Designed miniproteins, single chains. Designs and how they scored, part 79

Each design is a single chain, and the fold is of that chain. pLDDT is the mean over its residues in the fold that is shown.

## One batch from the design tools (miniprotein)

Design m2728
Fold by ESMFold2-Fast:
Structure m2728 (fold): chain A 83 residues (1-83)
Amino acid sequence: SISFPEDLSEEAKKIVQELLDLSKYASSVNLHLTTEEQIQKALEAARFVRMLAEKGLPGEAQVLPENSIVGEPLERPASAELL
């Protein structure tokens, strides 16, 4: 759920719209913002989460992006099996 005060500035309302777009990457986004500073901080975090979602990270992406854009993750089978 999302809760915003009615005393938001015009710019803060625009930021809120971008935060709402973030909910596409997270089915359960709990945004309870009371100040414009919190909204700005949340937007920066939201944009970061969006970037990560496009890389195929869990928790952010409801629909996984192309695996080809993930790059090459670290493969460490050293502790997988001694044999």
Scores: mean pLDDT 49

Design m2729
Fold by ESMFold2-Fast:
Structure m2729 (fold): chain A 65 residues (1-65)
Amino acid sequence: GPRDELIARIQALTGLSRAQAEGTLEALQSPSEAVRLAARHDLRKAGASEAEVEEIEARAQELAR
C-alpha cells in the first residue's frame, strides 16, 4: 500500500533500515514542526536531495489523514 511504498522509497534514497525509515515517516507525520524539521534534516544527512525530501514529506502528510 502507499505507506509501504513510501517506506521503500525512503530506504532506496537513504540506505536506512526499515525500522529507521518507519521512524522517519512517523516523525514527518508529527504535529510538531520541530520534529518534522529534524526528520527532514536526517533525510538530507542520509543522502536525499532537497527535492526528494519535499516529495517524501508531501507523501507522508497525505498518509497522515
Scores: mean pLDDT 87

Design m2730
Fold by ESMFold2-Fast:
Structure m2730 (fold): chain A 69 residues (1-69)
Amino acid sequence: SQAQAQALVEKLNAPEAIKDDLVQALVLLYQGRYEEAATLAQTLLQQYDQQLNASLRAALGELSKAYPD
């Protein structure tokens, strides 16, 4: 749910500028919209790379390549 995605993003201590986009990416993953989630993750990596901690960069990198196994 969006509320669960919001709570997870808060725990990750993400920059305020990207919190809404991170919630949206998680909602897209939950809906099985993997291509849209990957595209958003790529955009966030390009625009906010210097503001992301290493864990967030790694997670977004995996998301940008994610598809169901």
Scores: mean pLDDT 72

Design m2731
Fold by ESMFold2-Fast:
Structure m2731 (fold): chain A 83 residues (1-83)
Amino acid sequence: MAKIKVYRSPSGHVVFVASGETEEERREAAELAKEYLKDLGLNPVIKKIGDEYLAGTEEALSVPLDELEFIGEMTLEQLKALL
């Protein structure tokens, strides 16, 4: 089951961190987060860090991960409902 952790950058931009048991689950979650950010009028990218995929703007993803504020966690189905 894929999990999506939601973080906020110091500039207020949202970053989604996709985690899951399989590479396929993690990649799918990151692609859906990217689509959601595109629908908000942003220019998101996907970045792989270790075994996790991150989706966010280039500005947000350039911030060190330890400087991102953890906001919460959502399921893949909850993210799909936002599209």
Scores: mean pLDDT 77

Design m2732
Fold by ESMFold2-Fast:
Structure m2732 (fold): chain A 56 residues (1-56)
Amino acid sequence: PLSDKEIAEELKKYYEELGYKILEVTEEKVLFEVETREKPKVIAGYDMRLRRLAEK
Protein backbone atom coordinates (compact mmCIF):
# COMPACT_ATOMS: atom_id res chain seq x y z
CA PRO A 1 0.00 0.00 0.00
CA LEU A 2 1.00 3.63 -0.47
CA SER A 3 2.53 5.57 2.42
CA ASP A 4 0.59 8.49 3.92
CA LYS A 5 3.08 10.87 2.29
CA GLU A 6 2.50 9.32 -1.15
CA ILE A 7 -1.28 9.40 -0.68
CA ALA A 8 -1.10 13.06 0.39
CA GLU A 9 0.90 13.98 -2.74
CA GLU A 10 -1.58 12.11 -4.98
CA LEU A 11 -4.52 13.87 -3.30
CA LYS A 12 -2.77 17.22 -3.80
CA LYS A 13 -2.43 16.51 -7.55
CA TYR A 14 -6.02 15.31 -7.78
CA TYR A 15 -7.52 18.42 -6.17
CA GLU A 16 -5.20 20.76 -8.10
CA GLU A 17 -6.39 19.13 -11.36
CA LEU A 18 -10.00 19.78 -10.28
CA GLY A 19 -9.14 23.48 -9.82
CA TYR A 20 -8.98 23.71 -6.02
CA LYS A 21 -6.37 25.89 -4.36
CA ILE A 22 -4.10 23.77 -2.16
CA LEU A 23 -3.32 25.41 1.19
CA GLU A 24 -1.41 22.70 3.05
CA VAL A 25 -0.08 19.18 2.39
CA THR A 26 1.14 17.00 5.26
CA GLU A 27 1.22 13.29 6.07
CA GLU A 28 -1.84 13.97 8.28
CA LYS A 29 -3.99 16.05 5.91
CA VAL A 30 -4.41 17.82 2.59
CA LEU A 31 -6.06 21.22 3.07
CA PHE A 32 -7.68 23.06 0.17
CA GLU A 33 -9.96 25.98 -0.57
CA VAL A 34 -13.28 25.33 -2.28
CA GLU A 35 -14.86 28.17 -4.23
CA THR A 36 -18.28 27.78 -5.84
CA ARG A 37 -20.67 30.23 -7.47
CA GLU A 38 -23.56 29.10 -5.21
CA LYS A 39 -21.80 28.76 -1.85
CA PRO A 40 -19.37 30.94 0.10
CA LYS A 41 -15.69 30.05 0.01
CA VAL A 42 -15.04 27.04 2.25
CA ILE A 43 -11.83 25.63 3.66
CA ALA A 44 -11.97 21.85 3.39
CA GLY A 45 -9.46 19.12 4.06
CA TYR A 46 -8.87 15.43 3.72
CA ASP A 47 -8.01 13.82 7.05
CA MET A 48 -5.42 11.12 6.37
CA ARG A 49 -6.05 9.30 9.65
CA LEU A 50 -9.82 9.15 9.08
CA ARG A 51 -9.47 8.63 5.28
CA ARG A 52 -12.25 11.15 4.60
CA LEU A 53 -13.05 14.74 3.75
CA ALA A 54 -13.67 17.17 6.61
CA GLU A 55 -14.54 20.85 6.78
CA LYS A 56 -13.10 23.31 9.28
Scores: mean pLDDT 62

Design m2733
Fold by ESMFold2-Fast:
Structure m2733 (fold): chain A 87 residues (1-87)
Amino acid sequence: MEEGERLLEEAKRLLEEGKGVEAGYLGAEATLLFGKAGDTKLAAEATKVGIEGGKLAMENGDVTGGTGAILRAIGAAIEGGVLKEAA
């Protein structure tokens, strides 16, 4: 859990700094770690940060990086089992 919490905190910091791609990728990694640990609440929060990071990157003109971050966050949520409980 410590690694996931670290990545989520770092992702949130990167969002505040306007680094959407980096925030998106770290949010996706945190999502996977929390999902594997069974922490659906933190996994959902990390997924949201990942998507917000990708959206921010796209708004700043990095469509490729932003799209990649969003897809990675969604993939991490699926792999981590977050969406299985919502379906």
Scores: mean pLDDT 79

Design m2734
Fold by ESMFold2-Fast:
Structure m2734 (fold): chain A 90 residues (1-90)
Amino acid sequence: LLEELRRLAENGAEKAENMERAVELLLEAGLPPEEARRLLLEAGVPELSALAVELAVELALTGDESSLDKEVIEEAEELLKKRREELAAK
């Protein structure tokens, strides 16, 4: 699992196809979202991409977006907002 995640990170952690494959591997392994993020970071996946995969795993496990904790969604939105602000400011 970790070796496969490392290969996906080396081939471009920003590529949607690689992140979708990471979600599939983590779901097959039966890992909770928090543990999935930890492994992705160990494999060299950037924090933002690792967070995106964690949220995708959580969505897949809960069945839909309405099942997600609103607080977790708000935290993710704040992180994305900060990232967009940093990109705009350079």
Scores: mean pLDDT 67

Design m2735
Fold by ESMFold2-Fast:
Structure m2735 (fold): chain A 68 residues (1-68)
Amino acid sequence: SMEDNLRKFFESLADSTLARARARGLSDEEARALVREVLDKALAWIQRHAPELAAVARKIHDELVAAL
């Protein structure tokens, strides 16, 4: 489904960002902050360019941020 594809996209983005942050020697707090920033930017892009997906993207974003 579109929701499943969006969830996989956001999860992959969060995982990749976290791995890169840790590889750069960032603390766990700094790594979490960077993941939050990247997810916020991805959500903002979807809200601007694909507003029909905004509600689903926000739901997935909020769930992933809460898990940080």
Scores: mean pLDDT 90

Design m2736
Fold by ESMFold2-Fast:
Structure m2736 (fold): chain A 63 residues (1-63)
Amino acid sequence: VEELFQRLNSASSKEEKFQILLELSKLVNDSNKEEIIAAYQKVSSELTEEQREQIRLSLLKNL
């Protein structure tokens, strides 16, 4: 998951950030959930409502 956080920090497009966060949401577990949620909250204002919903649903599904 560390490489995905690095990719998220270097991502230049909203679409790239969305795809990386969606991948992170599929890898969420008790050890990394706080970091993934924080990353989502930091980027959420750049995303559409539909993209935010997809990430939240994926997080709920994988926790």
Scores: mean pLDDT 80

Design m2737
Fold by ESMFold2-Fast:
Structure m2737 (fold): chain A 79 residues (1-79)
Amino acid sequence: REAAVRRLLELARELSKSKSPIAQKIAEGIEQVARDLREGRISLEQAVDLLEYHGDRLKKFGETELAERVYAAARELRA
C-alpha cells in the first residue's frame, strides 16, 4: 500500500514536469488517486482501473509515451 502510494506520487510528479496541458491535468488526477488509496477510500484494484482510464485519456490526446508510463505503473500495482 505505502509502496503503491509512493509510486503514484512519483508518476504524478513525472507527468507534472511535462509542458502538455493534458499531462498536467492527468497528474492532478493521479495525485487524487494516491490520496484516496492512502486514506482507504479506494482499493488497489480501483486505483489500477483509474490509472488505466488516465492512460487511455493520455493516449487519446496523443501523449503516447506518457500513457505507456501510466500503464507501466498500473501493471506494477497489479503485481
Scores: mean pLDDT 84

Design m2738
Fold by ESMFold2-Fast:
Structure m2738 (fold): chain A 66 residues (1-66)
Amino acid sequence: SAAEELAREAAAYAAAGDLRSAAVKYTAAMLIAIGDVLDGEISEEEARELIARARALVAEAEAAAA
């Protein structure tokens, strides 16, 4: 799915140390995953996992920017 593709991109950016790009991509994946849950395409568990990763990456990006 688009959410899984964006999560994969985010993981690659995070591994490369680009936490800003990783945060943006995971945030996009989270929003798409929420839409997919509402449409019945993805499980609540998968959406919860993506949201947790997006939140953690945003916090890391904010800390890196300070």
Scores: mean pLDDT 73

Design m2739
Fold by ESMFold2-Fast:
Structure m2739 (fold): chain A 57 residues (1-57)
Amino acid sequence: EYTVTLIEGADRDAVLAEIESLGGKVTKIISDTKFVASIPEEKLEQALRIGGVQSIE
């Protein structure tokens, strides 16, 4: 699982939908700008390029 951090003011719901479209699954919401997701390793680079994503750890 990865911790995804969003840019302040990002549309979280849009980012969640894009992660799910890549085969990911959101497992926990920590805050408006941070959540935990399972993301396929081959899709991590694509997930990092989603508008509003600051980092994935």
Scores: mean pLDDT 82

Design m2740
Fold by ESMFold2-Fast:
Structure m2740 (fold): chain A 117 residues (1-117)
Amino acid sequence: SPEKERVLAEIRRIAVEALRKIQQVLDDYDAGKITKEEAKKKINEIIDEFKQRVLEIVKPYLTDEQLKKVEELLNKAREEINKVFDDYIEGKITKEEAFNRIAGILADLVSEIEKIL
């Protein structure tokens, strides 16, 4: 429906904004401007803002059961993003690989939310 497409476009827009903010945190950490603890805190603050914004956007269009599924998907994405970030700070992956994996997690999340809408 045209309404579903508008909702998805807005979710994609805020996902791109979250990804840009995450890129900045990765860049600041890589440049030595922030600590590991500060970077992890900033990443989770970005994810919290993204989660709240997605839930506000979808709430008028979903049942309580569907909203719970969206919240579970958002929580899973948070866990996956934190694991990627931990792998990066431990030197297991590069900054570029971390960014690409986080971008993929957010893209998959948006795709799964689309299936519920």
Scores: mean pLDDT 91

Design m2741
Fold by ESMFold2-Fast:
Structure m2741 (fold): chain A 68 residues (1-68)
Amino acid sequence: MTVEEAFRRLYPHLDDALRDKLLALIQQRVPPFRGSTTPASEVLPDALVEAIEAGDIARARALLATLP
């Protein structure tokens, strides 16, 4: 799963605070225009990627909320 795919799957289910947090995590680690080619596991914790791939949005939101 790419960073762009992870973002598209998770973003609609987030509140504004978690959306800002997800964007900040991606922007700090992914160069502009690389979101469609960068693996999500290079940027996001493996547990968060696994939750998104499984469609466990509640777990993905909880994991995102605990990240710095």
Scores: mean pLDDT 75

Design m2742
Fold by ESMFold2-Fast:
Structure m2742 (fold): chain A 55 residues (1-55)
Amino acid sequence: MKSLEEQLLEIYRYYQEHRDEIEAERARLLATSGADPQAEASRLKLLEMAKETAK
């Protein structure tokens, strides 16, 4: 069973591996869907938590 910590680490690994792709897709989605502050805030929060967990 994957713990929350393991899931965050996996997100962090994926982000490190595909950082440019993820950021480009995020920008595209923001431009297409308009301002989605909840989705953006959640994404940033996950990245911050993943960075702290991995470190």
Scores: mean pLDDT 69

Design m2743
Fold by ESMFold2-Fast:
Structure m2743 (fold): chain A 82 residues (1-82)
Amino acid sequence: NVIDDIEALIKNKESIDELETLLKKLNLPEESINNILNAYTAVKKNNKLAAGKELMKAFDILVVVKNKNLKQILESMSKLLS
């Protein structure tokens, strides 16, 4: 399951290149993929403020597209900022 693989990768702070490959398999809006990757990069650099800003941009896209897979990924990303 691609979503379960993405959630595990996010939780373990694994490779950004692997995350990008999995996100592209879900056919999400390209702008949301870029925001998620930017947020993930910021988390890996321990910059929670920058990560939160990028994640908020992806949530703004979610409000419009209402994609279930995007919602689950953004919820997993939000847990890294707690």
Scores: mean pLDDT 83

Design m2744
Fold by ESMFold2-Fast:
Structure m2744 (fold): chain A 89 residues (1-89)
Amino acid sequence: MEVERLKELMSKDAQKAVDEAIEILKKKGIEVTREELARMTGAEIRELASKVPAEDQEEVREIMLIGSIAIGVLEIEKAVEKTVEKLKK
């Protein structure tokens, strides 16, 4: 449910998807910042997910991955916008 909602949100509003992913993780007992989430490896994601009940581990891993992807999308969009500004000059 939450994972599917975040996937849909990521395609429409990546910034909101990042913010909601972080809030859901906090509710599950995982405190991560946007900056930390952007730099996490798959191994670090797995290790943090191991701190939640086994039934929630897969969902938490997917939420962290969606958050990381959404941050990557925002960074690409920002880079494209800066390049377009430079071309208009």
Scores: mean pLDDT 77

Design m2745
Fold by ESMFold2-Fast:
Structure m2745 (fold): chain A 92 residues (1-92)
Amino acid sequence: MIEEYKKKGLEAAKEGDAEKAVEYAVEILNAGAKEAKATGDPEIAKKAVEAVREVIKAAVEYAGEEAVEKAAESLKEKIEAAVKALAEALKA
């Protein structure tokens, strides 16, 4: 699921759709949290974070930094919840 959401996020970013790219970044974090919790593997969390970095970097490149910031503000609660879920999946 992480790879699928990464691909969709990169496609949205290249279309200049910052909001959709950030939404897929949230889905990557949620998928990473669920898989890390199920497997206990910290490499899953690292993979999710790296995928999010690639999607956000592309969104900034194609849509612009201001559009990405606006999208992040719009999705702030979902981003915070997803980040917390990933952190809680890692027991340290």
Scores: mean pLDDT 83

Design m2746
Fold by ESMFold2-Fast:
Structure m2746 (fold): chain A 85 residues (1-85)
Amino acid sequence: SKEELEEKGKKVAKEDTEILAKELVEQGLSEEVARLIASSIIEPAVELMTKAMLEKLPVSHETVVNEGFAIGEKKAAELLAKLAA
């Protein structure tokens, strides 16, 4: 259901935000800044994938959410590389 999809999306976004935030803290960022950056990447990616699924993509919710996370993670790496240049 739509509610089930949205609930799972929130759970995955929260869990994956914590994972990315921990990785950023290990790179020397403060916990507050790491969480802000991670949420700014993960939450929009998961939301876009959820919307795509609701627009009749014949894919499982798990696949859509995992692809959203991967896109967000890659985007974070690209942004960090640009800022380091």
Scores: mean pLDDT 73

Design m2747
Fold by ESMFold2-Fast:
Structure m2747 (fold): chain A 100 residues (1-100)
Amino acid sequence: SAMEEDIKKMLSLKGPKETQERIEWLIKNGPEVAYEEMLKEIDKLIEEAKELNKESIVEKLQKLREELEANPYDYTKQAEVFGVLNSIKKALEMEKKLAG
């Protein structure tokens, strides 16, 4: 929905307010479910970045995946990773539009 897209867009921002909003999102949606969905999202973005030959983005996504796996109960870390993922998603969407 448009509301879900707006929330995801807000969660891509960095700062104390944005971090708090990300934490509230993770708590509301269940941290385990959000965690599993973030791992799946990272895997999809890695495949997408590889198809676009963006190795620097692939490396960054792999590092985020490792950080997330190392910190499965650190909800602040999960919220930060979620924000970075949304930024990467936007970058890859722009790259796709430029590629056709």
Scores: mean pLDDT 71

Design m2748
Fold by ESMFold2-Fast:
Structure m2748 (fold): chain A 92 residues (1-92)
Amino acid sequence: SPVRFEPLPYELALELHKKMKEEIEKILLKAGVPKEKAKEIAEAATMTLQALYVRGASREEMIEELSKLPGIGKKVAEEIVDAFLEILEKLL
């Protein structure tokens, strides 16, 4: 059935932000990014994904935009976007 796109409730948006930042940091650490830089990049990537999600961006557009961030290559961007979509599916 056609679901009308609506903004996430504030509480769900906060939970999504927290979970995404933690998962992105974890992915970056596995990719060999130093811990302090991984935290900074994870925050930037989480904010970028939230902005893209609000605009209704496709998976491919999300991957392209994330791969422009320092320390994130295409493969890491794909892993981050897939984790984001999986977390979103579980919260919605």
Scores: mean pLDDT 78

Design m2749
Fold by ESMFold2-Fast:
Structure m2749 (fold): chain A 68 residues (1-68)
Amino acid sequence: ASFKLIVEDEKTVKLVASEPITKVVLIDGSVIETNTKELTFPRDKLPRKVVVNGKEYDLRTEAEVIYK
């Protein structure tokens, strides 16, 4: 899977994946169960890790960061 973190502004970041994300771990340790390729996060709840097809990815190393 491939991942993009689109920094929309100082308040929001959009996560886009090539395949459906089943789980997101946020910087505060919160977990979100999902089944989507695209999610938007507020500044205080940024994603750190995702699970796609049973494999965990660290977005700090695996995601392409795009600034707006």
Scores: mean pLDDT 81

Design m2750
Fold by ESMFold2-Fast:
Structure m2750 (fold): chain A 64 residues (1-64)
Amino acid sequence: SEKEKLLEQFRLNAKSLSKHFSNEIVESAMDTGVKLFELRYKDDPEFIEKMRKIYEEIKEELKA
């Protein structure tokens, strides 16, 4: 689905950014992205929770 592609693109963009930017920049960009998607997709809490899960997974990976 389009939303599944958006979740994968969000993950891929974060991983791509992490190769070239500091963890602080990556986390800031991801936080902004989550907030924008919360505004656009406020009627789809399951989609937002899936994106928050990806955000937390990437934050954990950045600490490794």
Scores: mean pLDDT 82

Design m2751
Fold by ESMFold2-Fast:
Structure m2751 (fold): chain A 83 residues (1-83)
Amino acid sequence: SAEIADLEKKLALLQMKKTLYQAVIDTTQWVNEEMAKKFPGDPKVQAQIALSQQTIALLQQKIADLNKEIADLNAKIQELRNS
């Protein structure tokens, strides 16, 4: 049905957003680790890593919110398919 197709499109867009947020987290974590290895104990590097860790935490919260929306949409799609 058109309703199921619209929900599947919304689901795909949420899954895409989740993938992009995860890619940013993974890249940022890798950069932080490399910088810490290259400049061990450097206070300026540590300060920048601390700021990027705050950004990672915000993105992790966004992924948690997206996971809830994805679960809710999947449940709604299943209800409509069983109707």
Scores: mean pLDDT 91

Design m2752
Fold by ESMFold2-Fast:
Order: sequence, then structure tokens, then C-alpha cells
Structure m2752 (fold): chain A 59 residues (1-59)
Amino acid sequence: SIEELLAKSSLPDAEKEKVLQEAQSAAEGIASVLGLDDELQEKWTLALLDVEIAARERS
């Protein structure tokens, strides 16, 4: 879940908020372009959040 991904991350709270917003915005864009339902948009949010957290932590 989103909460689990954020909880396990070592990022500062401010960075966690930024990566969540980035993942949500990107997932909304993908869902709009591809015509995805809410369930698939949610899965994209989780996948993008995981990638964004990893990118920030491994920078």
C-alpha cells in the first residue's frame, strides 16, 4: 500500500510528500491517456511511488 511504501522509506517527510504527489500526478496522466479505471490508476500510483522513492534514496 501507499502507507507501507512511505513508512519503510528513509526519506524526510517533506520528500515523502513530494514523491507521493509526483506519483499521483503521473498516474492520473497515464490513466487519462490510456483510459484506465480507478483500480488500475491506483496500481500505477503504487508502482510510480515505489520507483520515485527508490530514485530519491539511490541518488
Scores: mean pLDDT 80

Design m2753
Fold by ESMFold2-Fast:
Structure m2753 (fold): chain A 59 residues (1-59)
Amino acid sequence: AKSPRQLVLDAFNAARQYFPSYSAPDAQTAAQNPLVLKAIATLSGLPEDEVRRQLLLLA
């Protein structure tokens, strides 16, 4: 099974891959944007607070 960190990383990379003009190029920027957090939470199946924590650990 994937760790929460791996789930968030996979979801973040998937979001960037499908939206190449998406202007949150790094995990730190993504953690500051509520809409980005919601998108990654939806893709990863994790709550937004967990997504924010994992993104900050990737920065």
Scores: mean pLDDT 71

Design m2754
Fold by ESMFold2-Fast:
Parts: sequence; C-alpha cells; structure tokens
Structure m2754 (fold): chain A 100 residues (1-100)
Amino acid sequence: SMEEALAALEALGRELGAEEVVVRRTSDPNTTRIILTFPDGTTVGVEVRRLPDGRYELVVGGGSGERIRFVAETIEELVEAFREALLRIKEAERAYRAAQ
C-alpha cells in the first residue's frame, strides 16, 4: 500500500541519518512528497507516485539538480533502490553545498 511504502521510506531515511522527515500531500492522491533534512543541513527531496498498474515510481533529488528515478514492483525492491539513490543524492547535495 502507499502507507506501507511511505512508512518504509521514512524509516530508511531516519536509519540513514535524517533528523527531520516531512511528508507533504499533493493535489494528486497517488503522489506524495517527502523532504529529508540531515544534521549538516543537507536536504533531499523524494516524490513517490503510485502508478495505475500498482507499481511505485520514486524520484530522489535536490538543489544540486542530480536526480534518480526508478520504478519498483514491491516494497522490498523500493526500499533497496531508495537506499542506493538516497546515499548517492545525499553525497551530491553535500558536494553542491561545499562548492557554493
């Protein structure tokens, strides 16, 4: 379910060091945005969309302009892909902040 997917993503975000997790509803009931803030002020944005076929589309990105998009059929696949995407985008956002 979307609720299970969101709970899993929030839990993983906190496991990977996010101090703040903000969930934002959109006008589309099948789309939810999550904003993760890390202790150093690094911010990562996540957009989760439930597709008509029951799959989840996830977009992870931030102010650097780096984005990773993937589609998952299961919550297990979603969590695994999100772990890799979040670590990569978190690193890119930190590098971007250091370069400013």
Scores: mean pLDDT 83

Design m2755
Fold by ESMFold2-Fast:
Structure m2755 (fold): chain A 80 residues (1-80)
Amino acid sequence: SQAAAYRAAGEAAFAAKDYRTAIRYYLQALQADPNDLEALGNYLKALAELYREQGLEQLAKAYEQQYQEVQKMLEQRKAE
């Protein structure tokens, strides 16, 4: 799907530590599929890394915590 393609592009940008590009692709993935919790989690993680690079550690930690909550939701959905 187009959403999956955007998420994959975001993951590639994130691996390259291009967090701004990763964020843009994850937002495109979420626009195509608003229920993609994996894209949402990756988006929050990319925001945390971007803000950490900017020295905004408190804001980075807040987004990292939101990422961890999304990861818990994904694990709960798999545990049926």
Scores: mean pLDDT 86

Design m2756
Fold by ESMFold2-Fast:
Structure m2756 (fold): chain A 92 residues (1-92)
Amino acid sequence: KEETIKAIEEAIDLLRYVLENLTVENLIGALLAIIGLIIDAERKGDKESVEALEIAREALLEALKEEDEEKIREILEKAIEELEKKLEELKE
């Protein structure tokens, strides 16, 4: 539970950083960081953290396919909202 909270908080921080500094390089950097977190969670058998981090990974992959900055922002904002909701559920 604590490990999953920490993983979600790290994912949210990465996505927020990308929204504030929106470049292809930062999208790729965030994707690699999220993949690293997923690999670590999988190695530990932490399926809950993997499921949460997959939300961020999918959003970053979709964002990398988009050319429209507004659509990229919507994808990332939606992922942040989903992660924040999951974080609130875990803290209750």
Scores: mean pLDDT 84

Design m2757
Fold by ESMFold2-Fast:
Structure m2757 (fold): chain A 89 residues (1-89)
Amino acid sequence: SAMEAELARLRRERLEVSLKITDIFKKIKELYPELYEQLRKEGKSMDEIIDEIAKEVKDPEVQKLKNEYDALKTEYDRLRARIAELEAA
């Protein structure tokens, strides 16, 4: 059906965005492993971890990764919401 085809496409797009987000956090962890691990142990979310590291270290590379993450997170949330709407229908 058209709905099943749309759901399959949206799920593939969500997976692609999720993998890009994973790559960003891999890079953050490689750059600032001790600060990353500290914030993770404190139970911080991904949003909180990247925001705190960006504020603390003032590294232009981290700022670029944060900007990329913010855009990808917005897209991920949009895709997740749309998938949920279609699954509820």
Scores: mean pLDDT 88

Design m2758
Fold by ESMFold2-Fast:
Structure m2758 (fold): chain A 58 residues (1-58)
Amino acid sequence: SPQEQLLAQLKETLERVSSVLSPEDFKRAADFLIKLAEDRGLPQDLIDELKSYAEKLV
C-alpha cells in the first residue's frame, strides 16, 4: 500500500541518518520524520512501528 511504502522509505531514511548524525541530531531528525508521517496520514499502528524502529537505532 502507499502507506506501507511511505513507512519503508521513512525507515530507510532513519537508518541512513543514524549512521551520520549525532544522537541529539538523530533525535531531532526522527521527531521530524515521525511528524511528517502523522501529517501524511499514516495510521497510528504504522506511526508506532516507525517510533519503535527509531528507538532501536539510538
Scores: mean pLDDT 86

Design m2759
Fold by ESMFold2-Fast:
Structure m2759 (fold): chain A 77 residues (1-77)
Amino acid sequence: SAIEQLEREIQRLRELREKHKDNEEIVKLLDEGIEIARKAKKAVEEGNWKEYRRLSSLLTGVRIRYISAVNEHEGFI
């Protein structure tokens, strides 16, 4: 279900936050992702599928920014 997928995503983001806890920039991005995922879960629970789609798109943007930040920090670009 969408709720179960979002709960797994929130847990994944929390684990990444702990992994990167000493990197303020990455922590800030992950905190943004956690907030968006929580709002997306609430939108699903309320049956607001338009808001869920909007938030899902924003969450994809956070994932892309996270990958870019990690690659820049680790020198993989």
Scores: mean pLDDT 85

Design m2760
Fold by ESMFold2-Fast:
Structure m2760 (fold): chain A 64 residues (1-64)
Amino acid sequence: MVTEKEGEGAMKIAQFLGGAAAVQLVGKSLGLRVDAARGAEGVTEAAKNGDGKAAAEAVQSGIV
């Protein structure tokens, strides 16, 4: 459901707006219910490492 491409978008958002905002915006753009707190730390760490796959997995973990 969340692809590596969407994870790369989440990393970009996290670099400017933070990990919680990245999870919420990507999840809502996909029409999914998300708990931004569940994915926020993972997306932030993935953004520091430039790892789009890890960012996608972190967003996926935030989906309710």
Scores: mean pLDDT 74

Design m2761
Fold by ESMFold2-Fast:
Structure m2761 (fold): chain A 70 residues (1-70)
Amino acid sequence: MLTLAELVEKLLAAKTIDEMNEIAQKYMDEASEEDKAKAAEIADLVNELNIAIDEKDTKKAEEIKAKLKA
């Protein structure tokens, strides 16, 4: 299982939004309720990113990605 620190590192290293979503989804699928609570801020950003990708809003997706990276 990925740790929270490894999750953040992989998300920051990801070059595509699809790759970021895959990494985040894998973590959230395997995470316990306690771990999900700890990752809430990351999950919120990933959820917003998923919406932007679904709408094909590349500008908004880039802004959310920048927030996640910061």
Scores: mean pLDDT 69

Design m2762
Fold by ESMFold2-Fast:
Structure m2762 (fold): chain A 80 residues (1-80)
Amino acid sequence: NAKTKALMLLVQAYKLAEKANVPEEAIRLIKESIQKVKEGKYDEAIKLLREALDIIRQSPQTPEVKKAIELIEEAIKLLE
């Protein structure tokens, strides 16, 4: 199930982004996207995730940040 897999990836990305002290705005956008996925609002979730990626890519690229980006990108592909 693409929805269940996307939610699992986004929850992992959320935890990694929090540990990496990614900007709170990006954390909030990931959290809101998780709620949109639960509601079946995939287009809105993808928009929020792309905004989060724009912010995260400007952060220091630690292994945790790179992994969070990878997980978010995989989730977007599953929701398309």
Scores: mean pLDDT 88

Design m2763
Fold by ESMFold2-Fast:
Structure m2763 (fold): chain A 100 residues (1-100)
Amino acid sequence: SLDEIADDPERVQAVLERLEKISKELKEMIDLIKKDKSTDPRVQALLKKYEELLKKFEEVIKSLKEAMANGDREGVRKAVREAARLLVEYFDFVMKSYEL
């Protein structure tokens, strides 16, 4: 369960590292799209979605780091649940983008 992950410091650290890796990959993709200077509305919509996802990942990473630093077990559990929902949103978006 997600709470079993949240109660294990090593598994929480692995979740954090995965979120940070995805955040870095989103930043790299945003940079590539911006360098292309495309005025295509579809490319601009994609850029906006990547920027929205990046902001959400950064917020969850911050919440998780703060909860971990404070020994806030309920905060860690909440952040892990939010991370799981965000990962589902992210993978759904990536899969739909690939099918287009």
Scores: mean pLDDT 85

